Designed miniproteins, single chains, continued (5). Designs and how they scored, part 66

Each design is a single chain, and the fold is of that chain. pLDDT is the mean over its residues in the fold that is shown.

## One batch from the design tools (miniprotein)

Design m18278
Fold by ESMFold2-Fast:
Structure m18278 (fold): chain A 64 residues (1-64)
Amino acid sequence: LSREQAEEIIRRLEEAGALRAARLLREALDKGMSPAEAVQYAVDHVGDAREAMLLLEIVGEIQA
């Protein structure tokens, strides 16, 4: 997962209204986490099953 793919994931999360997941992913990247680590951080900390599932679906689509 590249930095450019992570930025696209954030954009698609924001468009879908998954604002908590988008914020956590951006925070993790800003802390110097790799894109893969940032995705895991967002999943672990979002506290919302819908946003977590949407994040994972978008990651899968972008990696395909």
Scores: mean pLDDT 85

Design m18279
Fold by ESMFold2-Fast:
Structure m18279 (fold): chain A 77 residues (1-77)
Amino acid sequence: SHLQQAVEYAQKGIEAAEKGDTESAAEYVGLAVGHLAAAAGSPDPDGIAEAQREYLLTKSPEEIKAEAEKVLAAAKA
């Protein structure tokens, strides 16, 4: 399901951010947000994922981790 994929990608984003891998963290959290959007019925989950990835590439690993944790909480709700 999209919610299960959002959980998986958010967890991968946290792990990548903890390693200081900003590029991988941004990619994984972007994908997690895209899957949340798909679960909510968004017509453009891929566009949302890409926009979030680009936004997160402007952030520190610590900030990306915080966003990943918020996405994880939302996916589990």
Scores: mean pLDDT 88

Design m18280
Fold by ESMFold2-Fast:
Structure m18280 (fold): chain A 87 residues (1-87)
Amino acid sequence: MKEIEEAIEAAANAKTVEEAIGEVLRLIGILTEIELREGKEAGLEATKEAYELLKKYASQAKNPDAKSLLEATAKSIEEALKKGKAA
């Protein structure tokens, strides 16, 4: 979904960590809305897409703090996806 990539790209291009945090919160809101409106399976697919994009854009982030935030967010999503498969 374009909206997921837009939020992640904006976080990667953020000039400050505060801007990057705002865009990550926007991403979480988008993922939550997809799950609530379209169901758990759609939310899981969107979360998986976000994970791949977070890894891609973290490598391209110009601000080191934004890069660290995107990497931490990707790790958090990876652990959530692993728990969902193990349970």
Scores: mean pLDDT 81

Design m18281
Fold by ESMFold2-Fast:
Structure m18281 (fold): chain A 93 residues (1-93)
Amino acid sequence: MMSEAAKKMMEEMSKKLHEVLKKANASYKQMFAALALATAIAWAADKGDKKAIEEELEQIREILREAGVSEEEIEEVIEFLKKKAEEAIEENK
């Protein structure tokens, strides 16, 4: 099981991604892929794997673009997710 910090981060990231993708009228496939990546980021943060987090954030960026989310909103979402991942890594020290 993930740490409490990673679990809380996963819940917050999943909520943000669900809200943004639902507003963009994203497909179930896009929604599922983004939520799966949020889980992968939480696992990577629990291990302190910054490279895996970066690669997974890039995949989320692509999903948001394909769903028709604006570049400005994509940057806001990615910044939010990155900050949450960094906070979870710090709490696990």
Scores: mean pLDDT 81

Design m18282
Fold by ESMFold2-Fast:
Structure m18282 (fold): chain A 70 residues (1-70)
Amino acid sequence: TAADQIALLRAAIEELEREIEAHRDDALLVEMLRVALEYYRRALALLEAGDVEGARAALAEGRRAVEALA
């Protein structure tokens, strides 16, 4: 359900925030995690607005942005 997807995405955002804090000394990893966090937050906002396709697109765009940093 959309509610289940929202809950999973919120959990993923909390995990990314903890990973950023845990890896503060790894500048490249922190940058990659911050980019992922930005797109996950965008996807969450879209899901909460009922835009499932927009959320899917945001997650795909975020994946490409992270891959471009590696």
Scores: mean pLDDT 84

Design m18283
Fold by ESMFold2-Fast:
Structure m18283 (fold): chain A 118 residues (1-118)
Amino acid sequence: DPEIERLIEEVRRLAEQIPDEKTRQTFLSSVKDIERLSRSLLEQGVPEEEVREFRREMLELLKREVELILNNGPIEELVEVRQRYEDLLLRLGLISPEEAEELLERYRRALELKREQE
C-alpha cells in the first residue's frame, strides 16, 4: 500500500529527529506495534478495508504526536491525540471504556510531570 508505506516513512523520519533516545525508540517501536496489531486484526477476520483505515488513522495520529513532541506543543493537543488513539482501540474492542479513561488521565499526568522537569 503506497499511501501507508509513505506514511510509515514520514513517521520514521520525524521520530528520528527526536533528540531523546528513549522517546525516539518508543515512537519507532510504536510503528512496529501498529503493524503487528494490524496483522493480528486481519488474522482475526476483520475486513481488509477496516484494518487499512485503522492502520492509516493510527499512523496519522502517531505522526501528529511526534510533530507535537518535536515542537513542544500544548499538552491539551497531545491528550486529544491520545484520546483519538483510545477511541480507535475502543471501536475494535481492544480496550474497555474504563481502561480508556484511566489511561488518558495517566498520560496527561505523565506529560505534565515531564514538562515541569524541563
Scores: mean pLDDT 83

Design m18284
Fold by ESMFold2-Fast:
Structure m18284 (fold): chain A 113 residues (1-113)
Amino acid sequence: MLGAARTAVGALFRAIREGNQELADSAAKAIRTLMLAAGVSQEEADTLVEGLRLAAERFPEEMDKVIAAKTFREAVDLAAEYLEKDPEFAEIGRKLREVGDRAVAAMEAQRAA
């Protein structure tokens, strides 16, 4: 799950950078599907996807670091960090980090089961 989630986040950021809305929507759906399968709520999955989309749209110069992230946790933490540095998006960044931590825990629990 975590490897597939990391790949889907990278695909989402690349699609947004390229203006490919169909690929962005497909990647977002893949992230939501993986999170729901791990037991993350729909509300939390939607919060994660919307936070990631916002980071990709507002901080395009930093998105190469998110795409290059080795883990799902690293990708989400980087996106949250860029949002948290902007006072306008700081609350969204904190929510993204919180949901990301729960998503990682849920996917690791599913892997251990």
Scores: mean pLDDT 82

Design m18285
Fold by ESMFold2-Fast:
Structure m18285 (fold): chain A 96 residues (1-96)
Amino acid sequence: MAEVNRGLADIYLGLGKLFERQGRYDEAAEWYKKAAELYVQSGDFEGAGEAYLNAGLAYRKAGKEDEARSWFQKAADLYEKAGNTEKAEEARKLAE
């Protein structure tokens, strides 16, 4: 898949982490979601799963637990697609 999409996804993941460190959790979640979409487009389902997992954790820190659970479930689905059963189980546990 497009190499440019993966590189841009890595930048967006980094921006999400930067906003999270500043306590700007809603903004962090938006950057993580954008990163995940680019990872999916590049065929990097493990990277997409990690980005959605980080989005869920950011929503949880923002007090948006129902939204967080939805993103943890999406992360689990992507980890399964990537063949990473351990991370898929971890994400499903967070969605409970």
Scores: mean pLDDT 86

Design m18286
Fold by ESMFold2-Fast:
Order: C-alpha cells, then structure tokens, then sequence
Structure m18286 (fold): chain A 70 residues (1-70)
C-alpha cells in the first residue's frame, strides 16, 4: 500500500466515524431526519474547511441525502 493510498483509507475511515458519531448524537437528542441531515451537511462543510478532504465531505453529504430520503 502506498502512503497516498494509506491516507485515503484513513480519511474514508474518519468520514465513516464522523457520520456514525453524528447519527448517534442525533438519536440521543431525538432529532428529526431533516435536522439530522442538516447536521450532517454542516459536518461535511466543517470537514472540508478543516482538512481539505473533498472525498470525506462528499461521503458525509451523501449520507445526509440518504437520511432525508428515509
């Protein structure tokens, strides 16, 4: 595995963990699907601003869309 591939995997894992954490917080707070989706979109924007990780942000936004569809 190249160093580039390693960091891409780490970034994907971090995105997955952030989604899981946000969903758990939403469950604990009793957030509606719309509120949870909005929180996920805010999380995606913050991830991109802090890390420049466009792929991680994209995955989080895709989860927000999935939550709204449910």
Amino acid sequence: MSEEEFWEEVDLALATMEVALVRRIGEKRGLSPEQLAALLEETADRVYKLTGNEKAAELIRQEAERVRAA
Scores: mean pLDDT 79

Design m18287
Fold by ESMFold2-Fast:
Structure m18287 (fold): chain A 111 residues (1-111)
Amino acid sequence: SEFKKVLEEELKKLLETLRNTPLPKEKYIPTDEEIEEIIDALVKIKEGIDLKDSEKVKEGVEKLIKLIKENPKLKPFIVENILPVLAEYLKENGFDEIAKEIEELQKELSK
């Protein structure tokens, strides 16, 4: 889909920037496989938004949460780069309650 291609290109640009920046050794940069899993979750959220299906949106959000739980190294990347953009996008599309839940999750995970 167009959205998946744009998302893949933007995340690849972000990864290239991170890989080419002199970052602290402890800062984890996601693998291509991990980025694909993040993209799959975001595509599911986008499909839910397009169908106006809150359950599908929630399933995609749950997939992102599961990725953090199964691989805690992804937490800083998802919290800093994915959750803020996702919350704004959900608000712009009328999913204010889910957006608020994501904003609360971001605050909790940033501690």
Scores: mean pLDDT 77

Design m18288
Fold by ESMFold2-Fast:
Structure m18288 (fold): chain A 76 residues (1-76)
Amino acid sequence: SSSIRRISNNINRMISRGIGINNNTTTTINRINSTSSPVNSTRRRNTIISGMNSRMNVITRRINGYMRRRHSRRNS
C-alpha cells in the first residue's frame, strides 16, 4: 500500500509541475485506486501502476527529447 501511494504521489507531482502529462493518466490512476478495496486486487493494481509509470517515463522522455530538439540550438 505504501508503494502505491509513492507511485501515485510521483505521478501527481509530475502532473502538478506541468510536465505535459494529460488528464487521461490521472483519470486512469484514480479509476485503479477506486477499484482496489480487496486484497486480491492489490497485485493487479501494482502491476498496472508499474506499467503506467513505465509508459509515462517513455512519454516524458519523448516530450523532453522533442523539447530539447525544438530548443536545442543552445543548451546549458
Scores: mean pLDDT 59

Design m18289
Fold by ESMFold2-Fast:
Structure m18289 (fold): chain A 61 residues (1-61)
Amino acid sequence: SEAIEERTKRAQALAYESNKEVVEKTMKDALERAEDPETANSGIGTLNALQIMKKAGEEVA
């Protein structure tokens, strides 16, 4: 339902705000992993998750 999606977005936005420094550091680490062929899949997955959190934060804020 839409209510569940809105609640999920708000939870993601709160997680982003509460851990902003950790999210930024993790994003930089994920970029380095995405550039390494041995860890590319892991890095890309982390980047996608962080981008979703960031967009949720921007939409809810």
Scores: mean pLDDT 72

Design m18290
Fold by ESMFold2-Fast:
Structure m18290 (fold): chain A 65 residues (1-65)
Amino acid sequence: MDDEMEELRNQLGVAILEGDYETALRLARKLAERYGKEVAIQAVRESGISAFRGNLTRVLIKELE
């Protein structure tokens, strides 16, 4: 539900901010499995923009497609 999605998005944002690719990929895949690829890709894109992690964001999105 909304609470779990928000928690996963927050954890993903922290992982992206820290440059932790493995954790970010795991969390992004968890979002994709539960809420769909579009939700996961949007969350990664938004977090990558705010954290200025363009390369990490691009790689994560490629793994989700």
Scores: mean pLDDT 77

Design m18291
Fold by ESMFold2-Fast:
Structure m18291 (fold): chain A 86 residues (1-86)
Amino acid sequence: SREEAEAILEGMSRRAYEEVLAVSGDEALAERAAEEVPRALLESIGEGAQIVRAGGSNEEALAVLVGRPEEVFERYLAEAKALAAA
């Protein structure tokens, strides 16, 4: 449902914000992570649909849907750790 989709995006945004802020202490970095992680999921939906439409597998599409938001989250977490170590 729309409510379930909104809750997932909100949860992803909140998780990214809280984890990045907890590691870095940088609110601006945490805010960017909170925006970009759920955006990566929304973009991956389009990419996944295009993979299937071009003759790719559902497995390939699912890998992009799961992988893209996690890659973006890990990138921000790595930036947060580097900032905390400086």
Scores: mean pLDDT 85

Design m18292
Fold by ESMFold2-Fast:
Structure m18292 (fold): chain A 62 residues (1-62)
Amino acid sequence: MEEIEKKRKILMEESSAGVSLVSAAVGRTVSKNPSAREDALKLEKKSLEKREEYLKKAEELR
């Protein structure tokens, strides 16, 4: 049981860190090249999908 709680916390931290890193990269890309905005937004969307996947895994460990 304690191990499950630790795994949930790790998954949540991983999801948050991943989104933050991608968001920073997206901001930098968009600032330098407006034509890359669509690609940057797609990258951010994929990061959010990974976050949802991690959160779903944490819920399964409930």
Scores: mean pLDDT 66

Design m18293
Fold by ESMFold2-Fast:
Structure m18293 (fold): chain A 63 residues (1-63)
Amino acid sequence: SLVQDFLSNLDLDQGRKEQLIALGFDAQKLSLIKPEDLQALVGNEVPLEKIQLALENLRRELE
């Protein structure tokens, strides 16, 4: 799924991936989140540039 691929590209551990999925974020909702707000959800150890690139790719796939 687009969400699973997106979260895997951020190198998140399985528990964090499951937590985000449980919060009800689908691909469309994730594409609307600001990179800075998403970094707060996934952890500051994930570079902002990596989040920005992953969101850009997700938005492109949704078009």
Scores: mean pLDDT 77

Design m18294
Fold by ESMFold2-Fast:
Parts: structure tokens; C-alpha cells; sequence
Structure m18294 (fold): chain A 87 residues (1-87)
């Protein structure tokens, strides 16, 4: 059913948000540069918006927000890896 598909997608988004929150806490504990912290916070904010869009039935908007969150996550991971190598 459409409702079950929506619940599954919301669950996936909530897991992604949880992973991003763990990454943020890890980087904060390591005293990562503010630019990296800001990107993880932006990823979490985009995922929160995607969850709200999906809950409202705006699947296209949720998909666009998730794509943005993935791009921000990629940037955060790249900068985090570069920073760790330069330590």
C-alpha cells in the first residue's frame, strides 16, 4: 500500500539521519574544523526536511532533498578524510 511504502521510506530517512548524527558527534569529539561540522549539520537539516516532505506526501520534494543530503554528505566525508590525513 502507499501508506506502507511511505512508512518504509520515512524509516530509511530516519536511519540516514541517525547515521549523520553519529558522524557529527564523532567529528565533534575529534575537534574537526567548523566547515566539516557545518556540513554534517546541513545534512541532518536536509534529512529532517525530507522526512517532513515524505510525511506530507510530497515524495518528489523528499527525493530532491535526499539528493541534496547525499551531496552534502559526500562533501563532508571528503573533507573529513582530507583533514584526518593532514593531522
Amino acid sequence: SDALQRDVQIGILQISRGVAKIALKVEQARNAPQEIIDLYQQEIALLDQAIRAEEAGNTAEAQALLAQAHEVSRQADELSQQWKKQQ
Scores: mean pLDDT 89

Design m18295
Fold by ESMFold2-Fast:
Structure m18295 (fold): chain A 95 residues (1-95)
Amino acid sequence: KKEEIRKVLKESFEKLLKIAEQDNPDFAKELKRIYQKLLELVDDPSKTLEEILDAIESVKKSIIHMAKERNFPKLEEIEKILNDTVKKIKEIVDS
């Protein structure tokens, strides 16, 4: 299950970074930091799947907030990617 979450995060952040790097390199750098912290959380054997899901949902809200504050032109694409990511990870946790 943690390996499946790691794969979903990788695919999602590859899409987010491609979008962000074209319009806002500083936002892309922040997304890379967030991605690294999430991987460290997933790799932590003390963390439950539920704690990982909660952290990812919190990160989703944070990324959307950062995009809004930057008046990011592709905000709706970012929201869609993040909502799809949370949905997939929730399905993994609930399986």
Scores: mean pLDDT 82

Design m18296
Fold by ESMFold2-Fast:
Structure m18296 (fold): chain A 70 residues (1-70)
Amino acid sequence: MKPLTLEEFEKKVKEMIEKAKNASEDEIYRLLQEIQELALLTVENGGDPEKAERISLKALLELNIIISEK
């Protein structure tokens, strides 16, 4: 069994942020939901909740900046 690790979560979040730069506003809102779901899965798989929350908050800030520039 290969659970979603904190490192894999951070990698996926970075990929989602890069995708968001060329995505529609609606797609960015979907990415925000996916990041929150992945954060919960990471914590359930034994990831550090504080680190997962920090990664999520940074992603939310970056995605909000991308939306504001559209």
Scores: mean pLDDT 79

Design m18297
Fold by ESMFold2-Fast:
Structure m18297 (fold): chain A 93 residues (1-93)
Amino acid sequence: SEELKLRREALKVIDELGKKYNELMDKEGVSEEERAEFDELLTRLRQLIGSLKNPEDRKEFIEKLKELIDNATSVEDIKKGLRELIEYLESKK
């Protein structure tokens, strides 16, 4: 069904975000503290996705995540983008 397809797509895009973040961390040599902060943001993001009931909100979320992955060039870009996405999703709850 459409719901299952969107759930699988969201999880796939989150995995892709994690891979890009690890690549950027390796390039920048970021601390364990910064890695822990990212893990906390990912945990919050996954919780928010699980609470979305509207398919349009889930589609919009997937598109925004893809844009973040495509456009981010630094660890700071990803952290900023994730914080903005989390705030946006919390506004829709």
Scores: mean pLDDT 77

Design m18298
Fold by ESMFold2-Fast:
Structure m18298 (fold): chain A 93 residues (1-93)
Amino acid sequence: MIDEAEVLIALARIYAVLLRKDAEKGLTPDAAFRAGVERLLDEIAELTKDKAPEIEEVAQKARDSLAQGASGLKEAADNIEKMVELAEKALAP
């Protein structure tokens, strides 16, 4: 396993949980948190682009959902979780 990929995937799982909790409360994440999520999506998509180019489409859906604010957080979390599943499969030995 690639340690960098494992760290990024673990962070993506944590971010999905946090976004889902914010969605349940009707809260909007702060700008720094959103920027961190977007950077993570970009890094995972770049890391997997040769094995799973479809991940970029899922990452874009997550970014688009985040841009909707509080109403998009559940869809963003769902897309991040989908991206994690695809990334784990693509990076498996």
Scores: mean pLDDT 81

Design m18299
Fold by ESMFold2-Fast:
Structure m18299 (fold): chain A 104 residues (1-104)
Amino acid sequence: LEEVVERAIRRLQEATKKAVEAAKAKPHLADAVKQAGEEAAKRMREILETEKDPKEAAEKIVELLDALAASAEEAAADSDPEIAEAFRALAETARESAEELRAV
């Protein structure tokens, strides 16, 4: 579980960095996605530390990643095409990470 979660955090950080770069002309949006990514990583680590059942920990992290994916998709719908592409990539990364965690 820990290795899968750390891989998810790494992939999420890469996708978040690309979304921040794509949104750099809109500082409010760039700051919001950066904070969302940082909070998601922090929450995933907190779940690993506090939830002793690996299955329950994985389920909680999947729920968090699904919520992040939904938020990124919503932001993409209201954005310029270039920003929308980066935000959809972030949503896809979150969903792929959730699927990998469901397999644990």
Scores: mean pLDDT 81

Design m18300
Fold by ESMFold2-Fast:
Structure m18300 (fold): chain A 75 residues (1-75)
Amino acid sequence: MMQARMDRVARVQPDPVFQQNFRTYMNAVASGTAFTAADVPRLRAMRDAARRHSDDPLMAALVQVTDAILRRIAA
């Protein structure tokens, strides 16, 4: 599941920085690691890159999830 999502994301957004940020995000989700204020710049960069491809359902879902995480960190 993770690898298939990463392969899909790489085809839509082939930027190596985005791919590394997405990999870090997926590893944190898989491990149950809590996101903190230190993750905010990476999460924002990943969300903003995903917004440029919001016509793709996976990228649109990534925008929604990262936006929700960022709101929780800010609260």
Scores: mean pLDDT 74

Design m18301
Fold by ESMFold2-Fast:
Structure m18301 (fold): chain A 93 residues (1-93)
Amino acid sequence: SLKDTLINQLAEELNLPKSTVEKVLDNFFDTLSNEAVKESFLKKLQLQLDSGKSALEAIKTLADSGDKNAAVLLRDLEVEAGVEDLKNAVEKV
C-alpha cells in the first residue's frame, strides 16, 4: 500500500523507527479537514513517487511548491528525527 511505502522509505531516510513514522502519518491524516483533501494529497504524493522521487523528496517537493499540508508533515517528521538524534546521543553517555 502507499502507506507501507511511505512508512518504509521515511523510516530509512530519517533513521526513525517505523512505529514513529506510522504514528506521525496517522496523526497527520487525522488532522486533514476531510476525505477530499486527504485524497488530493495522496494523489499528489503518488505522482511525485511515480516520477522516481523518494517519499521524503516527494514531501519536500510538495512543501516547496506551496502545499501547506506537505509543509506540516515535513516539519513533524523533522521534529521526530531531531528527537531521535538527541535520544541516541544521550544513550551513548
Scores: mean pLDDT 81

Design m18302
Fold by ESMFold2-Fast:
Structure m18302 (fold): chain A 68 residues (1-68)
Amino acid sequence: MDPEKVYEAAKLILEHRDLPPEEAGRIAVEKLKLDSETVKAVGEFINAAGDPEELEKLYEEYKKRLEE
């Protein structure tokens, strides 16, 4: 799992929120070439965040933890 890809995929899904969730998810998977592990992580990350603002906060927290 790559945290940067998880964030980019979640961001793409949220940017395409005007589309059905299945279509937005498909675009993210195809564009970023996500594996099944990363797709699962993206789903869990979006579910935990609930909205784009919380998603950004969680990603920054995750990134800081990797730099420790």
Scores: mean pLDDT 66

Design m18303
Fold by ESMFold2-Fast:
Structure m18303 (fold): chain A 99 residues (1-99)
Amino acid sequence: SMTQLSLEELQERARRLLLEEARLLREEGHLEAAEVAEELARRVPELDREELLRALLETSVRIAELTTAPEDRERVREEFREVLRRSGVPEAEIERILA
């Protein structure tokens, strides 16, 4: 689990994964999604563990929306909402992540 890593290790892994994701998204022509990943990668050193995990989740939702066909974007968003709810995430936090 990422929560068992030190903050420095979590930050470095998150940054590398985000930059690799951005590279693949650019190769696929998903330029806006790539920019979202790159923006979070730049912010990673400034985030604590809780902020980083939340930002990774918010960024994953945004990338999924941007790379999903327009007709399916709301469905993907609701699927994320249901997964978070089933995982015990409080409703107030779910609404903030998906805002």
Scores: mean pLDDT 79

Design m18304
Fold by ESMFold2-Fast:
Structure m18304 (fold): chain A 78 residues (1-78)
Amino acid sequence: MKLEEILKEAKRKGLKLAARAAELSIKAVEAYKKGDKLEAEIYLGMAYIYVGVAKVIGDEESVKLGEEAIEEAEKIMG
């Protein structure tokens, strides 16, 4: 899915950790496109933290959507 679609789906399902990971992935891509590579990596790192929390608490739906958001951001930034 596209990043905006992942965020919309996470919000629709009430998946707060996935929604935050998707928002941070969008911010990472925006920072990257502006040439701010450090800010982009910081936002992407924060997205990984939210997915990590979802894994610890067993929120499998947030893990799946959050990882999809990170993968889409990495495709654009790579």
Scores: mean pLDDT 89

Design m18305
Fold by ESMFold2-Fast:
Structure m18305 (fold): chain A 92 residues (1-92)
Amino acid sequence: AAAQIATGTALLNAGLSAKNNNNYNAAISNFTQAAATYASTDPALAATAYSNLGDAYQNLGDAAKAISAYTKALALNPANAKAKASLAQTKN
């Protein structure tokens, strides 16, 4: 629904702002909500939210949760080059 996409986009932008300010716990909360909001309406936007969620977990040192988030992003959008590259780096 258009309202869900608008809500998801606001959450995604709030998460990106939090991540840019190194507020990773706030970023995780916002990206998790964005991914859930997009989940059935826009898989590509959900993949973007999961990719950014992985970045936030990686910055907090939680490699297991980062791998899980990147894997979900690639399941929703296999062409997400950022998630693919980040997953490869996190597994090494």
Scores: mean pLDDT 83

Design m18306
Fold by ESMFold2-Fast:
Structure m18306 (fold): chain A 73 residues (1-73)
Amino acid sequence: MKKKVEEIKKKVEEKIKELTNDPDPSKIFPELLKLYEEAAKEFEKLGDKKTAEKYKTLADILAGSSASVSYFE
């Protein structure tokens, strides 16, 4: 359980570093969005609703949608 949480955090950190180092972030946004969606689902399965909601919000922000949009449900 904690191992998966740490793996997801490392993947997010890695994508953020790619985003800050790349002068064209548009290529990274779709991958980061998908990663946030997967993270939200994984944390929800683990019962960590607070972290799941955080990642859902981050995914919604990247997609230009509100936190309650059905696109991610």
Scores: mean pLDDT 68

Design m18307
Fold by ESMFold2-Fast:
Structure m18307 (fold): chain A 62 residues (1-62)
Amino acid sequence: MSKAMQELVAYAKELIEKHPEAREAILQEVNKAASALVEGADPEKVLKEAKEKMEEAVKKTK
């Protein structure tokens, strides 16, 4: 597994632990980011955007 994929999964797991109510939304963003990484998108850009979208999902669920 790539370093970017490991960081993505670790970040999502920590957010789900803190905000279990946002689990489904966070997992959707992880799946989108994982697909982009597999397709050869820039890992740094994908991680930054995925983290921002996961944080937005948490705020939207509160």
Scores: mean pLDDT 80

Design m18308
Fold by ESMFold2-Fast:
Structure m18308 (fold): chain A 69 residues (1-69)
Amino acid sequence: SNVDALIDAVRNRAPRSVIDQQARNVVDSSANISDLAANVRKIRRALRGDPRLDWVMDVIAQAAGRRSA
């Protein structure tokens, strides 16, 4: 799944451009807001304590048309 691909990319320290694209793919492949919320919860749980988590969440928020600023 796109969620598992994103988690693996972050854990394997893939280039930022790859992680950015995978995060956008998660948003684009989510069927609705509820599905996106479930995907975000899974990502947050899997990446707890990862220093890139906040950046990944910002990319997801921007791609979803939200600004977390």
Scores: mean pLDDT 79

Design m18309
Fold by ESMFold2-Fast:
Structure m18309 (fold): chain A 107 residues (1-107)
Amino acid sequence: EKELYRKLVLRIVAAEIVAVGGEFLVREAEELEKQGLASEELRELAKRLRELIEEIRRLVREMKEALEAGDLERAKELAEKLDELMREMGEVEARLDRLIREARRRA
C-alpha cells in the first residue's frame, strides 16, 4: 500500500514535468505560426500536443483527488491511462521538435 502510493505520487510528478516540457514546444510552434513559418503538419501536431497536455493535466488532477480520498484502485486506473497518453505525447513531441528545427533552419 505505502509503496503503491509512493509510485503513484512519482507518476504524477513525472507527468507534471513532461507537461511543462510540452508547453515549451507548443509555445515555439505558435511563435513559428505567428511568423508564417509553420506548415499545416506543424500546426496540426502543435494542436494535438496541446490537447494531450490538457488531458494529462486533467488525469493528474483526478489522480490527486483519488489519492486524497484513499482510492488507490481509481488512482492506479488513472495512472494506466496517463502512461498511454504520455507515450503518445512522446511521439508527437519527437515529430513536432523535428519540424520546428527544420523550420528554424529555413528561416
Scores: mean pLDDT 88

Design m18310
Fold by ESMFold2-Fast:
Structure m18310 (fold): chain A 77 residues (1-77)
Amino acid sequence: SDEIREKKRELAEKLAKRIEELLKKYGLETPEAKKLLKEFSDKVVQILANEDNIEEVEKKVEELLEEFEKKLEELKK
């Protein structure tokens, strides 16, 4: 539905802001960090495309974001 699409768009905009904060905090200068960002982004796109339950989308995206940040921390200089 259009309402679900709009909620997914709002979630994507909120997520983009959080990604900007992570980029600022960790930096993504390395090829490894850029690969992690691409893999994370691809997974988020798949969730948004295949799940219409907004609460489940938010939960899955949060879990992916936590995993992504942990992997970025492991790459820290």
Scores: mean pLDDT 80

Design m18311
Fold by ESMFold2-Fast:
Structure m18311 (fold): chain A 74 residues (1-74)
Amino acid sequence: SELKERVIKALLETLKERYPEKVTPEFEKEVREKLEKELEKLSDEELELVLRAIEAARKDPGAGVAAVQAELEA
């Protein structure tokens, strides 16, 4: 569960860095709740992989959070 929260925080921080104007408190809440429901279905190993993917995406300006979200959706 801690790992799940870390993934959510990392993803939201990435969104704030890339799209500061779009990340309102309302948007953050919506994204957080959606991610919490989806991440509950993932194993600890999958959550760790996602967290690492988010960190890697932060290094690549072309690799947006959308790619990570697509993996969570699949």
Scores: mean pLDDT 71

Design m18312
Fold by ESMFold2-Fast:
Structure m18312 (fold): chain A 80 residues (1-80)
Amino acid sequence: MTREEVILLARLTVILAAGQFAVEHADGLSLEELELEVRDMEEALREVDRHPHLVTPAQREQLRRTHERLRRVLEEKRRE
């Protein structure tokens, strides 16, 4: 792996962990904070699509599921 790929993988790991935390604690987060988490996850998914060799299929599915859950939580909060 290149140094840039290692840095990207580390960043993807942090974004996934933050997204999972945001889903779990969504009631304590502002609309703006949830919108930022969705944007970070969308950018992470775009990077994974450009570099599919950096993550396992299971990790890619976990990222996509977390993104879907974040979007649902955001939509619910927007309806309030």
Scores: mean pLDDT 84

